# Designs tried in a protein design run: designed miniproteins, single chains. Part 96

Each design is a single chain, and the fold is of that chain. pLDDT is the mean over its residues in the fold that is shown.

## One batch from the design tools (miniprotein)

Design m3540
Fold by ESMFold2-Fast:
Structure m3540 (fold): chain A 57 residues (1-57)
Amino acid sequence: AASGPAGAAAARAAARAAAEQGDGHKFELYSTGVANASGDAAAGQEAADYGRAAGAG
C-alpha cells in the first residue's frame, strides 16, 4: 500500500528488493524488523500490507 510516499517508499523498496532477489525469508524479516526497529505502527502496517498485496496480487 502507498499511504505516504516519503515514509512508505523506503520500506516498500526494501521489501520489493528482497522479493525480487527471491528471498522470501528476508522479505518477511524486513517487514517485522521495520515494525520493531522503528516502533512505528504505520511503517509496520505498510510493510505488512505491501507483502500481502504483492503476494496476493
Scores: mean pLDDT 57

Design m3541
Fold by ESMFold2-Fast:
Structure m3541 (fold): chain A 110 residues (1-110)
Amino acid sequence: SITITQSPTSLSAKPGETVTINATASSNVNNKVSWYKEKPGELPELLIENTSTLAPGVPSRFSGSGSGTSFTLTISNLQPEDEAVYYRSAYDESTLTWNYGSGTKLTVLK
């Protein structure tokens, strides 16, 4: 299985700021990297697939980048509704399973 480590584990930012969440996998993955947003009591929302492709209906202020083991989610022009836990996923072709990162909790300051 692929272990995914996210950094930071938590961060706080003000509306209008740009935040960056990094995730490192224990081994190389192909571009089958996705990012998810999870709010308490809600279904996880797909944000980014194939490293940098925005999912339908996701605001353009979300972007993904990366290669090899290291991948980044960037949220520009931060909004209060962006307060959530963010997860990177990666597909492990050796086990034919999806693995998820430890999560990054984003708090939007007032």
Scores: mean pLDDT 80

Design m3542
Fold by ESMFold2-Fast:
Structure m3542 (fold): chain A 79 residues (1-79)
Amino acid sequence: MVEEARELLKRAEETLKEALKLLLAGNYEEAIRLAEEAIELAREAARLAEEAGDEELKLEAEILEGIALILLGLAKLLK
C-alpha cells in the first residue's frame, strides 16, 4: 500500500509538471485534462497513504491535489 501510494504520488507530480508546461504553452484544453488526471492520482495516493497510516505521505498528496486544483482553475479561466 505505501509503495503504491508513493508510485501514484510520483505519477501525479509528473502529470502536474506536464499540465503546467501545457498551460504555459497556451494549450489550455490539454492542461485541463492532465490537471484533472493529476487530481485523481493525488486523491488516490492520499487515500492509500491514510490507509497505511503514513501521515506525511498523505499530507504531500493533499498538497499536490491542492496545487493541481489551482492549476485546473487557472487553465479554465484562461481557456
Scores: mean pLDDT 87

Design m3543
Fold by ESMFold2-Fast:
Structure m3543 (fold): chain A 64 residues (1-64)
Amino acid sequence: EVYRRRALAGAELAREKGLTEVADQIQKLIDEGKYEEAAKLATDYAWSLGEEAVFELHRRALEL
């Protein structure tokens, strides 16, 4: 459940920011049922954008 929420939040956040390639990669992992891998990719990418992006990712995941 935690991984699924984080993965979904990550795909949504990446799409809204125009990061279509990353959003598509996260969505593909979600569609394959690989929620843990999708969540890890989302988290790793958020960290590459900085601390603010990580906070936004966690906030959105909690709202799902």
Scores: mean pLDDT 79

Design m3544
Fold by ESMFold2-Fast:
Structure m3544 (fold): chain A 80 residues (1-80)
Amino acid sequence: SKYKAALSVGTSKPIDFDALLDYLKSNGYEVSNVTDTEATLKKGDKEAVLRLLSDKSLVIEGEPDLVNEVAKLIKEYFAS
């Protein structure tokens, strides 16, 4: 499998998925295959999938370095 890691992130605020994807784009991620609950993220040669699990939780699955980087960025986004 090309996917190596999965991390779940819980938020204190409801997830606006479109706003979150725009935030990721502004931080240098390429976003594709967008649905209401899922998107593919790319940075360089690395790929991950972002998926909504609920209004306040999501999972990031893919390359370990990218998964850890995206999880940290999302946690920082919802902490502000």
Scores: mean pLDDT 83

Design m3545
Fold by ESMFold2-Fast:
Structure m3545 (fold): chain A 78 residues (1-78)
Amino acid sequence: SLAEEAERLLRKAEGYTARAASLLGQGRRDEAIAAAEKAIEYAKKAEELARKSGNEQLREGARKTIEAARKVLEEAKK
């Protein structure tokens, strides 16, 4: 289902967000940027599928993940 695919993509996005934060903490800024960009990509796709499935919880989760990944991206660019 669209909701199941959205959840899978959201979990992948959350994994990349965590990876990006970890890489940033290690001073690996270029890798952190790449991981954060992947997280945003997957989370945006998850939000679209969550919207189509009418799942508000997944949609909110995707938006929060985009915000978290963007914060890592901004910190890595400093």
Scores: mean pLDDT 89

Design m3546
Fold by ESMFold2-Fast:
Structure m3546 (fold): chain A 60 residues (1-60)
Amino acid sequence: SLDALTAGSVAAAEAFQANRDKPLEERREAAIKAMVDAGVPEETAQRIADLLVRAAEERR
């Protein structure tokens, strides 16, 4: 549902920021777990987590 996606997206962003000092792979895994725990399908969670990793890597 949209509510699960909204809650999952917030949880993913929080998990990603909470683990900002860790390797990007661990941050990606934390974001996926947060979204899946919130009810987001695993495939969707993986795609969103990949976008978060890309955004973090784009420093030029």
Scores: mean pLDDT 79

Design m3547
Fold by ESMFold2-Fast:
Structure m3547 (fold): chain A 83 residues (1-83)
Amino acid sequence: KTEEFKELFKKRIDEDIESGKIEATVVDPVAGLRRAIDKVKDPETRKKLEELLKQYEEALKNGDISTAEKLRDEAVKLYEESK
């Protein structure tokens, strides 16, 4: 089920980090999105993106992949529209 899949995926990522194949920052998409948000010129759009990012994080923690995907799509759309 989705929880088992997430655990197996995390296990593989942890092993790749320990072996030096990937950096910890690569497995942290939230950190990457935060850096992108910091580059947004409009403070109102930035605030909305930060709110979406927070909800995205919460959805991922809860294992709600469908909600996380929806929030990610909304954030990407908002970012593209603001540019």
Scores: mean pLDDT 61

Design m3548
Fold by ESMFold2-Fast:
Structure m3548 (fold): chain A 63 residues (1-63)
Amino acid sequence: MEGDIAQTKEDATLIGDPLTTLPKGAKVLILKEYEDGMALAQSLETGHVGLIGLSLLEKIGQA
């Protein structure tokens, strides 16, 4: 899923600086996947980067 666009399945938070609240259906670009089920993602709405659980994301396309 690295380089893919995903959508949040529910309200979620990107854990970064700043902390970014994402509503259900928010689109993110997946920058990196980690083996623990976390991803580094960028909000396509705000440009903010942070960690989010892969279980909260549904792949919808490519950037």
Scores: mean pLDDT 79

Design m3549
Fold by ESMFold2-Fast:
Structure m3549 (fold): chain A 108 residues (1-108)
Amino acid sequence: AATTNVTVTARAYDEAGRLVAEATSAPVTLKVGETATVELELELPAAPGFYRIEVTATSDNPDIKAVVTEVEARVTGPGRVLVTATVKAVAAAPGEANSSTAAVGARL
């Protein structure tokens, strides 16, 4: 079947490179060529500063790759960031990784 379940994970790192927050979506079923938009809320430490947010989309089908095409991070409150990611399912080449990662920044 030309379908996959895509899971999106957002990981926030502080200026020292320490993982401080993580959120994972429920699986989204996509066919090759389809896109989905996923929203993830991150609760960051109360410390002000710059945080690097890495967003990884993973396919559970080795023949289909999940590609992160767009990522936005919006500060919604003290220590709260909404991450919006658009992911697309594409046919994977033999031996190609079925995941992709994109990065954005948030300043609190």
Scores: mean pLDDT 85

Design m3550
Fold by ESMFold2-Fast:
Structure m3550 (fold): chain A 73 residues (1-73)
Amino acid sequence: DVAERIAELIRNDRPEEVLPLLAELKKQGMSQDTIDKLMEAANEAVLYKIQTGDAEAAAEKARQEVEKIVKEE
């Protein structure tokens, strides 16, 4: 589950691992437009974590936004 994987990376302070994950999804046939939206969602969650200091809330924000993006594909 892409949403859970991205949320876990944000929760565990490993946002640098999002890029390799998205690169693998692109190889699997995910569109560049969807990849760009997923990257933006991850970046927004990182900013939210910095602003609030709440890793759990940031991870949940990332999970919800990624689920929405993937469903719209």
Scores: mean pLDDT 82

Design m3551
Fold by ESMFold2-Fast:
Structure m3551 (fold): chain A 55 residues (1-55)
Amino acid sequence: MMEEVRRAARELKEAAGDPERAREAGERLTQIATQYAGPVAGLVARAEAERLIAE
């Protein structure tokens, strides 16, 4: 889960100049988060993704 979230977040960051690819990466990240969401896991995944994108 976290490695997938990290990859998706990095892909989103790298695709910043390409709106279409950034959108697809964001969608994929959301799908990963929802599959493993549970209550806590989803929050952790979102926080980690935001942290990685901000880096």
Scores: mean pLDDT 65

Design m3552
Fold by ESMFold2-Fast:
Structure m3552 (fold): chain A 66 residues (1-66)
Amino acid sequence: MIIKGKEVTLTEDNPFYQYMKETGLSPDQFSVVVEVNGVPVEVDPTLTREEAKKKYGTDDFSLYVY
């Protein structure tokens, strides 16, 4: 799958894998915004869990998905 010009693989290594599997939505059909140092930023749904932890401090976005 290609989302915003990036390749996306639906595996458990993606922090949104479970949400996408349960809802049937693709990453371009939902948005997640988190605050990093008090600044709201849109989460990149193509990142692995490890990269998400490095970039956002978390790999669990279940409370932020809209």
Scores: mean pLDDT 66

Design m3553
Fold by ESMFold2-Fast:
Structure m3553 (fold): chain A 113 residues (1-113)
Amino acid sequence: LEEARAALAAGKAAYAAGNLEEAIAHFTRAAELAPGTELAAQALLYRGLALYWAGNLEEAARDFEEAARTATAALGASHPLALAALRLLAQVYEELGDAAKAAAARAALAAAS
C-alpha cells in the first residue's frame, strides 16, 4: 500500500508536468499494487484522464468504467470519486459517438446522485 501511494503521487506529479506516458506508467503501478481500493480507483481515474488527454479515448473509457466500479464497490455509489468517474465516462462515450453507452453512464450517475 505504501508503494501504491508513492506510485499514485509520482503519477500525479508527472500528469501535472504534462508527462502523460510517465503518468500512465505510475498510475498503472498504483492500481496493480492496491486492487479494489480507493487508491486503485483514484489511480484508474487519473490514468483515464491521462489517456484522454493523450487522445486514447477507448482506453480512457475503460479506465473510467473500472474506476466507477472500483469506487462504487469500495466507497459506495454516491461517493464523489464514483460520481466523478461516471461523469467522465459519459463525456468520453459522447466524444466517441456511443450515444447508448453515454446515456447508460448518465442514468447510472442520476441513480447514484
Scores: mean pLDDT 88

Design m3554
Fold by ESMFold2-Fast:
Structure m3554 (fold): chain A 62 residues (1-62)
Amino acid sequence: MITEEQRKKAEEYLEKAEKYYNFYKNSGTDDKSFLEMAKEYAKKAIELDPTNEKARELLKKI
């Protein structure tokens, strides 16, 4: 069973993933470092909460 703390941490990682993905999209540069960070945080969010659909959707976009 996923705990409240695990869900909260997963959401924090998802927020970081979205932040880096938005930096990548808004920068207008092909800076893959932001894309790599977005992937890493999205994966960590899914590891903590596999039911987090937003993290799964974000990882598919990346």
Scores: mean pLDDT 79

Design m3555
Fold by ESMFold2-Fast:
Structure m3555 (fold): chain A 95 residues (1-95)
Amino acid sequence: GDEEARELLERAEELLKEAEELIKKAKELYKEGKIEEAKELLEEALRLAKEAKELAMEALKLAESKELILEAIGLALRAIGLIFEAERLLKELEE
C-alpha cells in the first residue's frame, strides 16, 4: 500500500542523491585527468542508480494514491537519466 510505497521512495531518493554527488565528483576528477578514480565513482553511481530504479518501480506497484504513483514515476525516470549519464561518461573514459 501507500505506506510501503513511501518507504521505498524515500530509500530510492537517498540512493539517487548519492549517485548524483558521485557523478558530479567523477566529472571533476575526469577534468583533472584522474581517469581511474573517476571510473570507480561512475561504476558506484551506476549501481546506486540501478538500485534506486528498482525501488521506485516496486513502489509504483504498491502505490494506491495518485500522488505516490506520480512520485514513483518521477524517481524512476530520474534514475534512468542517471544510468544513461553514468554509462555515457564511462564510455568516454575508454579511449
Scores: mean pLDDT 89

Design m3556
Fold by ESMFold2-Fast:
Structure m3556 (fold): chain A 88 residues (1-88)
Amino acid sequence: SEEGKKIALETLEKMYEAVKAGKSVEDIRKIFNEGKKKISEILSPEEAAKVLNILTKAYRDIVTAYENGDMEAVEEAFKKAKEEIEKL
């Protein structure tokens, strides 16, 4: 779904911008949870599962890198997830 891709990309970008703005892990988690909710409300369970698998992995990788102060790893996790979502 093009709409599902749009919400996933918006959520991913908001998480990345939150990291760059120096926001807390808690704020990033809230962005992620809001994105998950929106995706689950608009997509079929099968389509939602594909998008949410990519987004959940991105969230984990971004948060782990951010907590370690590894901004290069944050950017790589963001870019990889963006590419994977765009291929859906």
Scores: mean pLDDT 87

Design m3558
Fold by ESMFold2-Fast:
Structure m3558 (fold): chain A 64 residues (1-64)
Amino acid sequence: EEKKKIEEEGKKVADYIDELNRLRRQGKSLKEIVDERLELAKKYGFDEATINSLEKAKKLIDEE
């Protein structure tokens, strides 16, 4: 099953993306950054808790 490899690689990618997202905050709004992170987390199969947290955070930011 491919999801095993995706899980392992997703963890490494998440670590790198986290650092990149920090830099993006300088030029992008928080809403955009959260959306990017959420999209990648869903695509690479990150932890459900992480995905849910990002979705909730995006909704809160979107309402503001």
Scores: mean pLDDT 64

Design m3559
Fold by ESMFold2-Fast:
Structure m3559 (fold): chain A 88 residues (1-88)
Amino acid sequence: SEENEKKRALLELDVLEAFLTMVEYLYKHHKIDKETVKRILSEIVKRAKEILEKYPDNKEIQERVKALLDRVYELAKKAGISKEEVEK
């Protein structure tokens, strides 16, 4: 059902948001390197964009993806990683 598919997309966004929070924490405490941050952020961007493409008319999903991507780009900036490097 479309409702169940939407619920799965929202759950996937919850997981991506939690994963990003973990990466932010690990980077802040010098537990992961720049290369690891770049790899993980690239994967988050890819998955977030795939969700956005599946739900182009869903305002809630669009706003959550935008907020997630804004956080990704902010962490990338702090780590000295360009937006282009995480969008590859």
Scores: mean pLDDT 88

Design m3560
Fold by ESMFold2-Fast:
Structure m3560 (fold): chain A 60 residues (1-60)
Amino acid sequence: SYTFTIEFDDPALAREVAAKLEAEDPRVKATVEGGKLTITYTGPVEKAIGLVLRAIGESL
């Protein structure tokens, strides 16, 4: 499994991104603490990188 942490300036956006990623892939487990989004992913590494990049893109 892989764990990534991404910090958002907007805590509401962090929660929206967390919910969206969990809804799209059942292998994603997301936790939000303020603007800090922690993603634990149990799928293959090649998909984990794309998921992190997507989450970063949603923060922009």
Scores: mean pLDDT 77

Design m3561
Fold by ESMFold2-Fast:
Structure m3561 (fold): chain A 86 residues (1-86)
Amino acid sequence: MTIIITFKNLSPSELTALALRAIGLGLEGYDVEIKIEGDTLTITIKDADEEVIKEYLNLAEQLQSQGYNVTIKIDGDTLTINITKP
């Protein structure tokens, strides 16, 4: 399954932490693409297993509980998560 997760309005510390975790997944052998455009971070994982899917869904739930705006869409073999800090 492909996961595309987009974060908007991130602080520099949050952006750094999320980017470093994605780099770590790439070092573990996952097919990871990272794009940073201003305050927007997009992470694409093309070979996500159940463990990685659950990790990002749990992160989305945690951030939603903290007041972030979260949308989740499944289209075929692609899971898209959009997270925006208010």
Scores: mean pLDDT 86

Design m3562
Fold by ESMFold2-Fast:
Formats: structure tokens, C-alpha cells, sequence
Structure m3562 (fold): chain A 96 residues (1-96)
């Protein structure tokens, strides 16, 4: 496998992580737990699809390990953002 293919795979994984991050941050900023959940599900799908593509293309184990690591971090970030969105929603209900 060429170094260019490995670099492109890592860049693609990074882009998927950044896109997922934008989605769950948008959900968090919405103050709506329903919207936060929908955007979180989209973010998780982007991360899972990135890992699935790495597996399907037979990239080296190091690339797969990095994709799985980024997915696992992304999942934790999504869970934390959903919890924060719920807390913000609850505070708005108390302030109204």
C-alpha cells in the first residue's frame, strides 16, 4: 500500500471526526434534546461509516486502529454533548 493511500485514509478519518464534531456541537447549541439526539445519530453514523470503509479497503492495522480510536473518542464526545443538551434544556424549563 502506498504512503499516499495511507495519508488519504487518515485525512478522510480526520474529516469524518471534524464533521461529527460539528454535528453534535450544533445539536448542543440548539437547546433542543430531540434535535441534539438526531444530530448525534448522524455524527455516530459518519464515524461508523469511516471505520467500515477502512475495514472494507484493507488498510494496514495501524490505520484501522486510528479510525477505531477516533470513533471511540467521537462516541464519548456525542454522549457528553447529549447529556449537556439535556441539562441546558432542563435549566431553560426552570427559568421559564
Amino acid sequence: MSGEEVREALERIGKAFDEANKLYEEGLKSGDPEKARELAEQALKILDDAVAEVRARGYPGSVLAEAERMRDIGRKNVEEALKKAEELYQKKQEAA
Scores: mean pLDDT 79

Design m3563
Fold by ESMFold2-Fast:
Structure m3563 (fold): chain A 83 residues (1-83)
Amino acid sequence: MSKEEKEKKAEELLREASEALNAGDYERAIELAEEAAKLGKDNLVLKADALALRGAALRGLGRDDEAERLLAEATELYRKAGV
């Protein structure tokens, strides 16, 4: 799979993760976001999006300390990416 194909698949997985998050399926949202992060590992924005989505899902599960950690990491990656 090419870099372009991996990034496209990561974007699709993040979209599905957002849908799962909106439906209250927090565990599914985490699984999809983790898979997206693996495919988009060389893309800082995709990694940050995946971390932010995982953080939101963890907050939905009441895992606030873990959520804050991932959201802080996402913020740092967005800053590094110039976003």
Scores: mean pLDDT 84

Design m3564
Fold by ESMFold2-Fast:
Order: structure tokens, then C-alpha cells, then sequence
Structure m3564 (fold): chain A 72 residues (1-72)
């Protein structure tokens, strides 16, 4: 669903498959596109959005894929 942050794994007490868009846990990306929410390799406390189109460029930064969003 456009504009919804959907978890791919359990995170911050929320379950895989849950929509966390209105929970205030992480801001949405500002630029239109499809994104993965990732925890960084080496420090799982560092959370960022990676455009799905740039996933291959950033594979070395990815410790875990937490969720996804589409921004229209």
C-alpha cells in the first residue's frame, strides 16, 4: 500500500507484516520511490532508508532489512 511502512521482521515490539506508519517509530523518506528500512552492518542501532534501486550499491551496509515503504 502506498505511504505505509510495513515491517518484514519483528522490530521495536511490532511484528513482521505490521503497518507502523502512524506509530511514530521512524520518519518516512521525503523523496518519491520504493525503499527498504535497514539496520546497518556493524551497528544495528543505525537505521536508514535505502532506495530499492540502490540496494546492490549498498549491500555492504545492510545488517538486516527491517521493512519497506512506497512514497508516491
Amino acid sequence: MPGKIVLLMDWKGYKAGEDISDKGVFPKPTEPGDYYLVAEAGDIRRIRWIPKSELEKNRHLIGAILGTVTVG
Scores: mean pLDDT 78

Design m3565
Fold by ESMFold2-Fast:
Structure m3565 (fold): chain A 72 residues (1-72)
Amino acid sequence: RREELLEEATRLLVEAAKLYQRYEQTGNEEDLKKAQELTKEAERLIRSVSENREEFARLAGEAQQRAAELVA
């Protein structure tokens, strides 16, 4: 269950990264807004499985790094 939520958060961050890339190419503000919403949802999922602030920072960093690796 925890691992499933972290995997889902990583998928949301991958989709957000793709939308940020498209925004950089097109200037479409809707893509920027969607990317921000997906990032916020991913952070909420990570927070729900974190036992404290330090663990949240660690898990969020790991998920962001993994998402970046999956995009490029």
Scores: mean pLDDT 82

Design m3566
Fold by ESMFold2-Fast:
Structure m3566 (fold): chain A 70 residues (1-70)
Amino acid sequence: SEHEINDLLVRMHLEHGMSPEEVRELAEAVRKIIEGKDVEEAKKTVLELGRKAGAEEIAEEIIRIALEMQ
């Protein structure tokens, strides 16, 4: 759900030190996955941002939820 994704985005900022700019980039990539646009590139962006933040498991969960919302 949108609420679950927003909660995870907030946690990436507050708990994993992701910058506001990186959170914006993450949110944009998630939106693309939900819309079915450039899905493979968007998934790659989410995973790269998650890896940089040391939160790959959260990034994978975000992708799972976003794909369910397609």
Scores: mean pLDDT 86

Design m3567
Fold by ESMFold2-Fast:
Structure m3567 (fold): chain A 71 residues (1-71)
Amino acid sequence: MEKKRKSEELTKRAYEAFREGDYEKAVELAEEAIKLDPNNSKAWAILGAAYHRLGDDEKAKKYFEKSAKLS
């Protein structure tokens, strides 16, 4: 219960970092969210989007696929 709530909070922070253009911070926060709740599809989506912006298309594709399977 607590882990899922913390994962959601970290996911919101990851999205805020992503919107501000801090893609490295978005990755770090999304990775922490996933460690707490591996079923958090939104965190996987943010991780994919951030890696796409950082130029890592292979990781972006992998993480978007993970997000899609969890939705």
Scores: mean pLDDT 87

Design m3568
Fold by ESMFold2-Fast:
Structure m3568 (fold): chain A 79 residues (1-79)
Amino acid sequence: MSESELELEVWESMVRMAYGITKTIAQQALEKGDKEKAEEAIKEGIELLEKIRRKAEETLSPEDAARVRELVEEAKEEL
């Protein structure tokens, strides 16, 4: 495993973590009847995912950045 491979795995993990946390907060808010908090959590999560995508494009190779972008778009569609 190279340093480059490890770097991509870290970015992929950040996307998965941002998605998981956002989904959990939104679901917990909905269970409590707080639709406004759930909507705010989703909005903040999408903004975080887009920041991750942009920073990956600035930091990673075009190929690795494309992989991160695909994961971000999938995560945004699932929210």
Scores: mean pLDDT 82

Design m3570
Fold by ESMFold2-Fast:
Structure m3570 (fold): chain A 58 residues (1-58)
Amino acid sequence: GRRVVAVQPFPKTSPDHLALRPGDVVEVLEEVDDEWVRARSLETGEEGLVPKSYLEEI
């Protein structure tokens, strides 16, 4: 899938979320809507929802 980098910290506040630190590289698995994607962490292999606005293309 497409690889993107986190540019803002995102805390895990729901079981469905993926926690992000700035600089984390994730793989986009699915674009859920205009604001959210389902992504997989390349560091941990964990999957969850993250806001699109917190990610940038690499």
Scores: mean pLDDT 80

Design m3571
Fold by ESMFold2-Fast:
Structure m3571 (fold): chain A 108 residues (1-108)
Amino acid sequence: MEEAVEKVKELIDEAARAFEAGQSPEAVRLLIEAFRIMDEAGLPEEDRKKVEAYALEKLREVVRRQMAPYFETRGVSDEEADEFAERIARDILESVRTLYEQEKAAEK
């Protein structure tokens, strides 16, 4: 369990760096691999929630940094910027989860 959690976190960190580098297809592949490892390792729901929270925070940080010039130009408050970044991060994670579930269904 502990080894699987660390490997998943490492993949999430790599995915965050890939998104920041503009390598979105690679970032999506890394996140799909993270979901696959969670399933194969049989991670309990509480550990899955911890890993998903970690992914959400890492993605939120990347979105917040990438959107910083936009927020500065618009005079958006730090609180509003953080809320926006969390929303986008949640949308990314949910979209990747949907793609993973579709791949899993195709493995009939």
Scores: mean pLDDT 82

Design m3572
Fold by ESMFold2-Fast:
Structure m3572 (fold): chain A 79 residues (1-79)
Amino acid sequence: MERLFEAEVLESLGLMYRAIGDLLASQGKLEEAVESYEKAARLFEEAARLLEELDPERARRFRELAEEARKKAEELRKK
């Protein structure tokens, strides 16, 4: 129960930082956007770790979200 709740909190924070990254990128604040996406990726990775044994399918979803956030950061670094 507690571990599931922690994963949900980390997911919410990760989604929030992803949204902040999107907003910052739209404003041309590319370095700040990269930092927000990297933070989102770390939060999703932590959520995946908490759920690896309890819910492997949800853990896989979180790893996909982390990879997406990292790719967004990488694309902005190429600009």
Scores: mean pLDDT 85

Design m3573
Fold by ESMFold2-Fast:
Structure m3573 (fold): chain A 57 residues (1-57)
Amino acid sequence: GSSLRQELLKAIGDILRAIGDIFQAELDGDKAALEKAKKELEKAKKRLKELDKQLEK
């Protein structure tokens, strides 16, 4: 199985990608893309929190 630390790095990568998608959507003025990117960010943040709890609490 994968290391918890490697899963954390993956979740961080997903967060960075979602932030980039948010900036792109704002530049494009695309509210639908912005909403989608915000949902992906929330999903990635949730995953990161779950992994962090497994490492400490």
Scores: mean pLDDT 80

Design m3574
Fold by ESMFold2-Fast:
Structure m3574 (fold): chain A 80 residues (1-80)
Amino acid sequence: MEEAQKLLKEGEELMKKGLEAFGKKDYDTAIKYFEEALKLYREAYRIAQKEGDTELAEKAKKNIELARRNIEKARAAQAA
């Protein structure tokens, strides 16, 4: 349980750094942070599912979708 919660927190910190880079129009750096956050959220989701923590698993799943959306948005902004 502590491991999955720690991974979620680390992912949230990476998402914040990605959003900061995005705001500075550093889309390459933003994408890298969002992709690393996505990896941590996927790991948190796997652990939460294995432990039967449905609330933590749902939170991780929502953060996975948010990270994916932010990657898409950063790639679209980079291509524009």
Scores: mean pLDDT 87

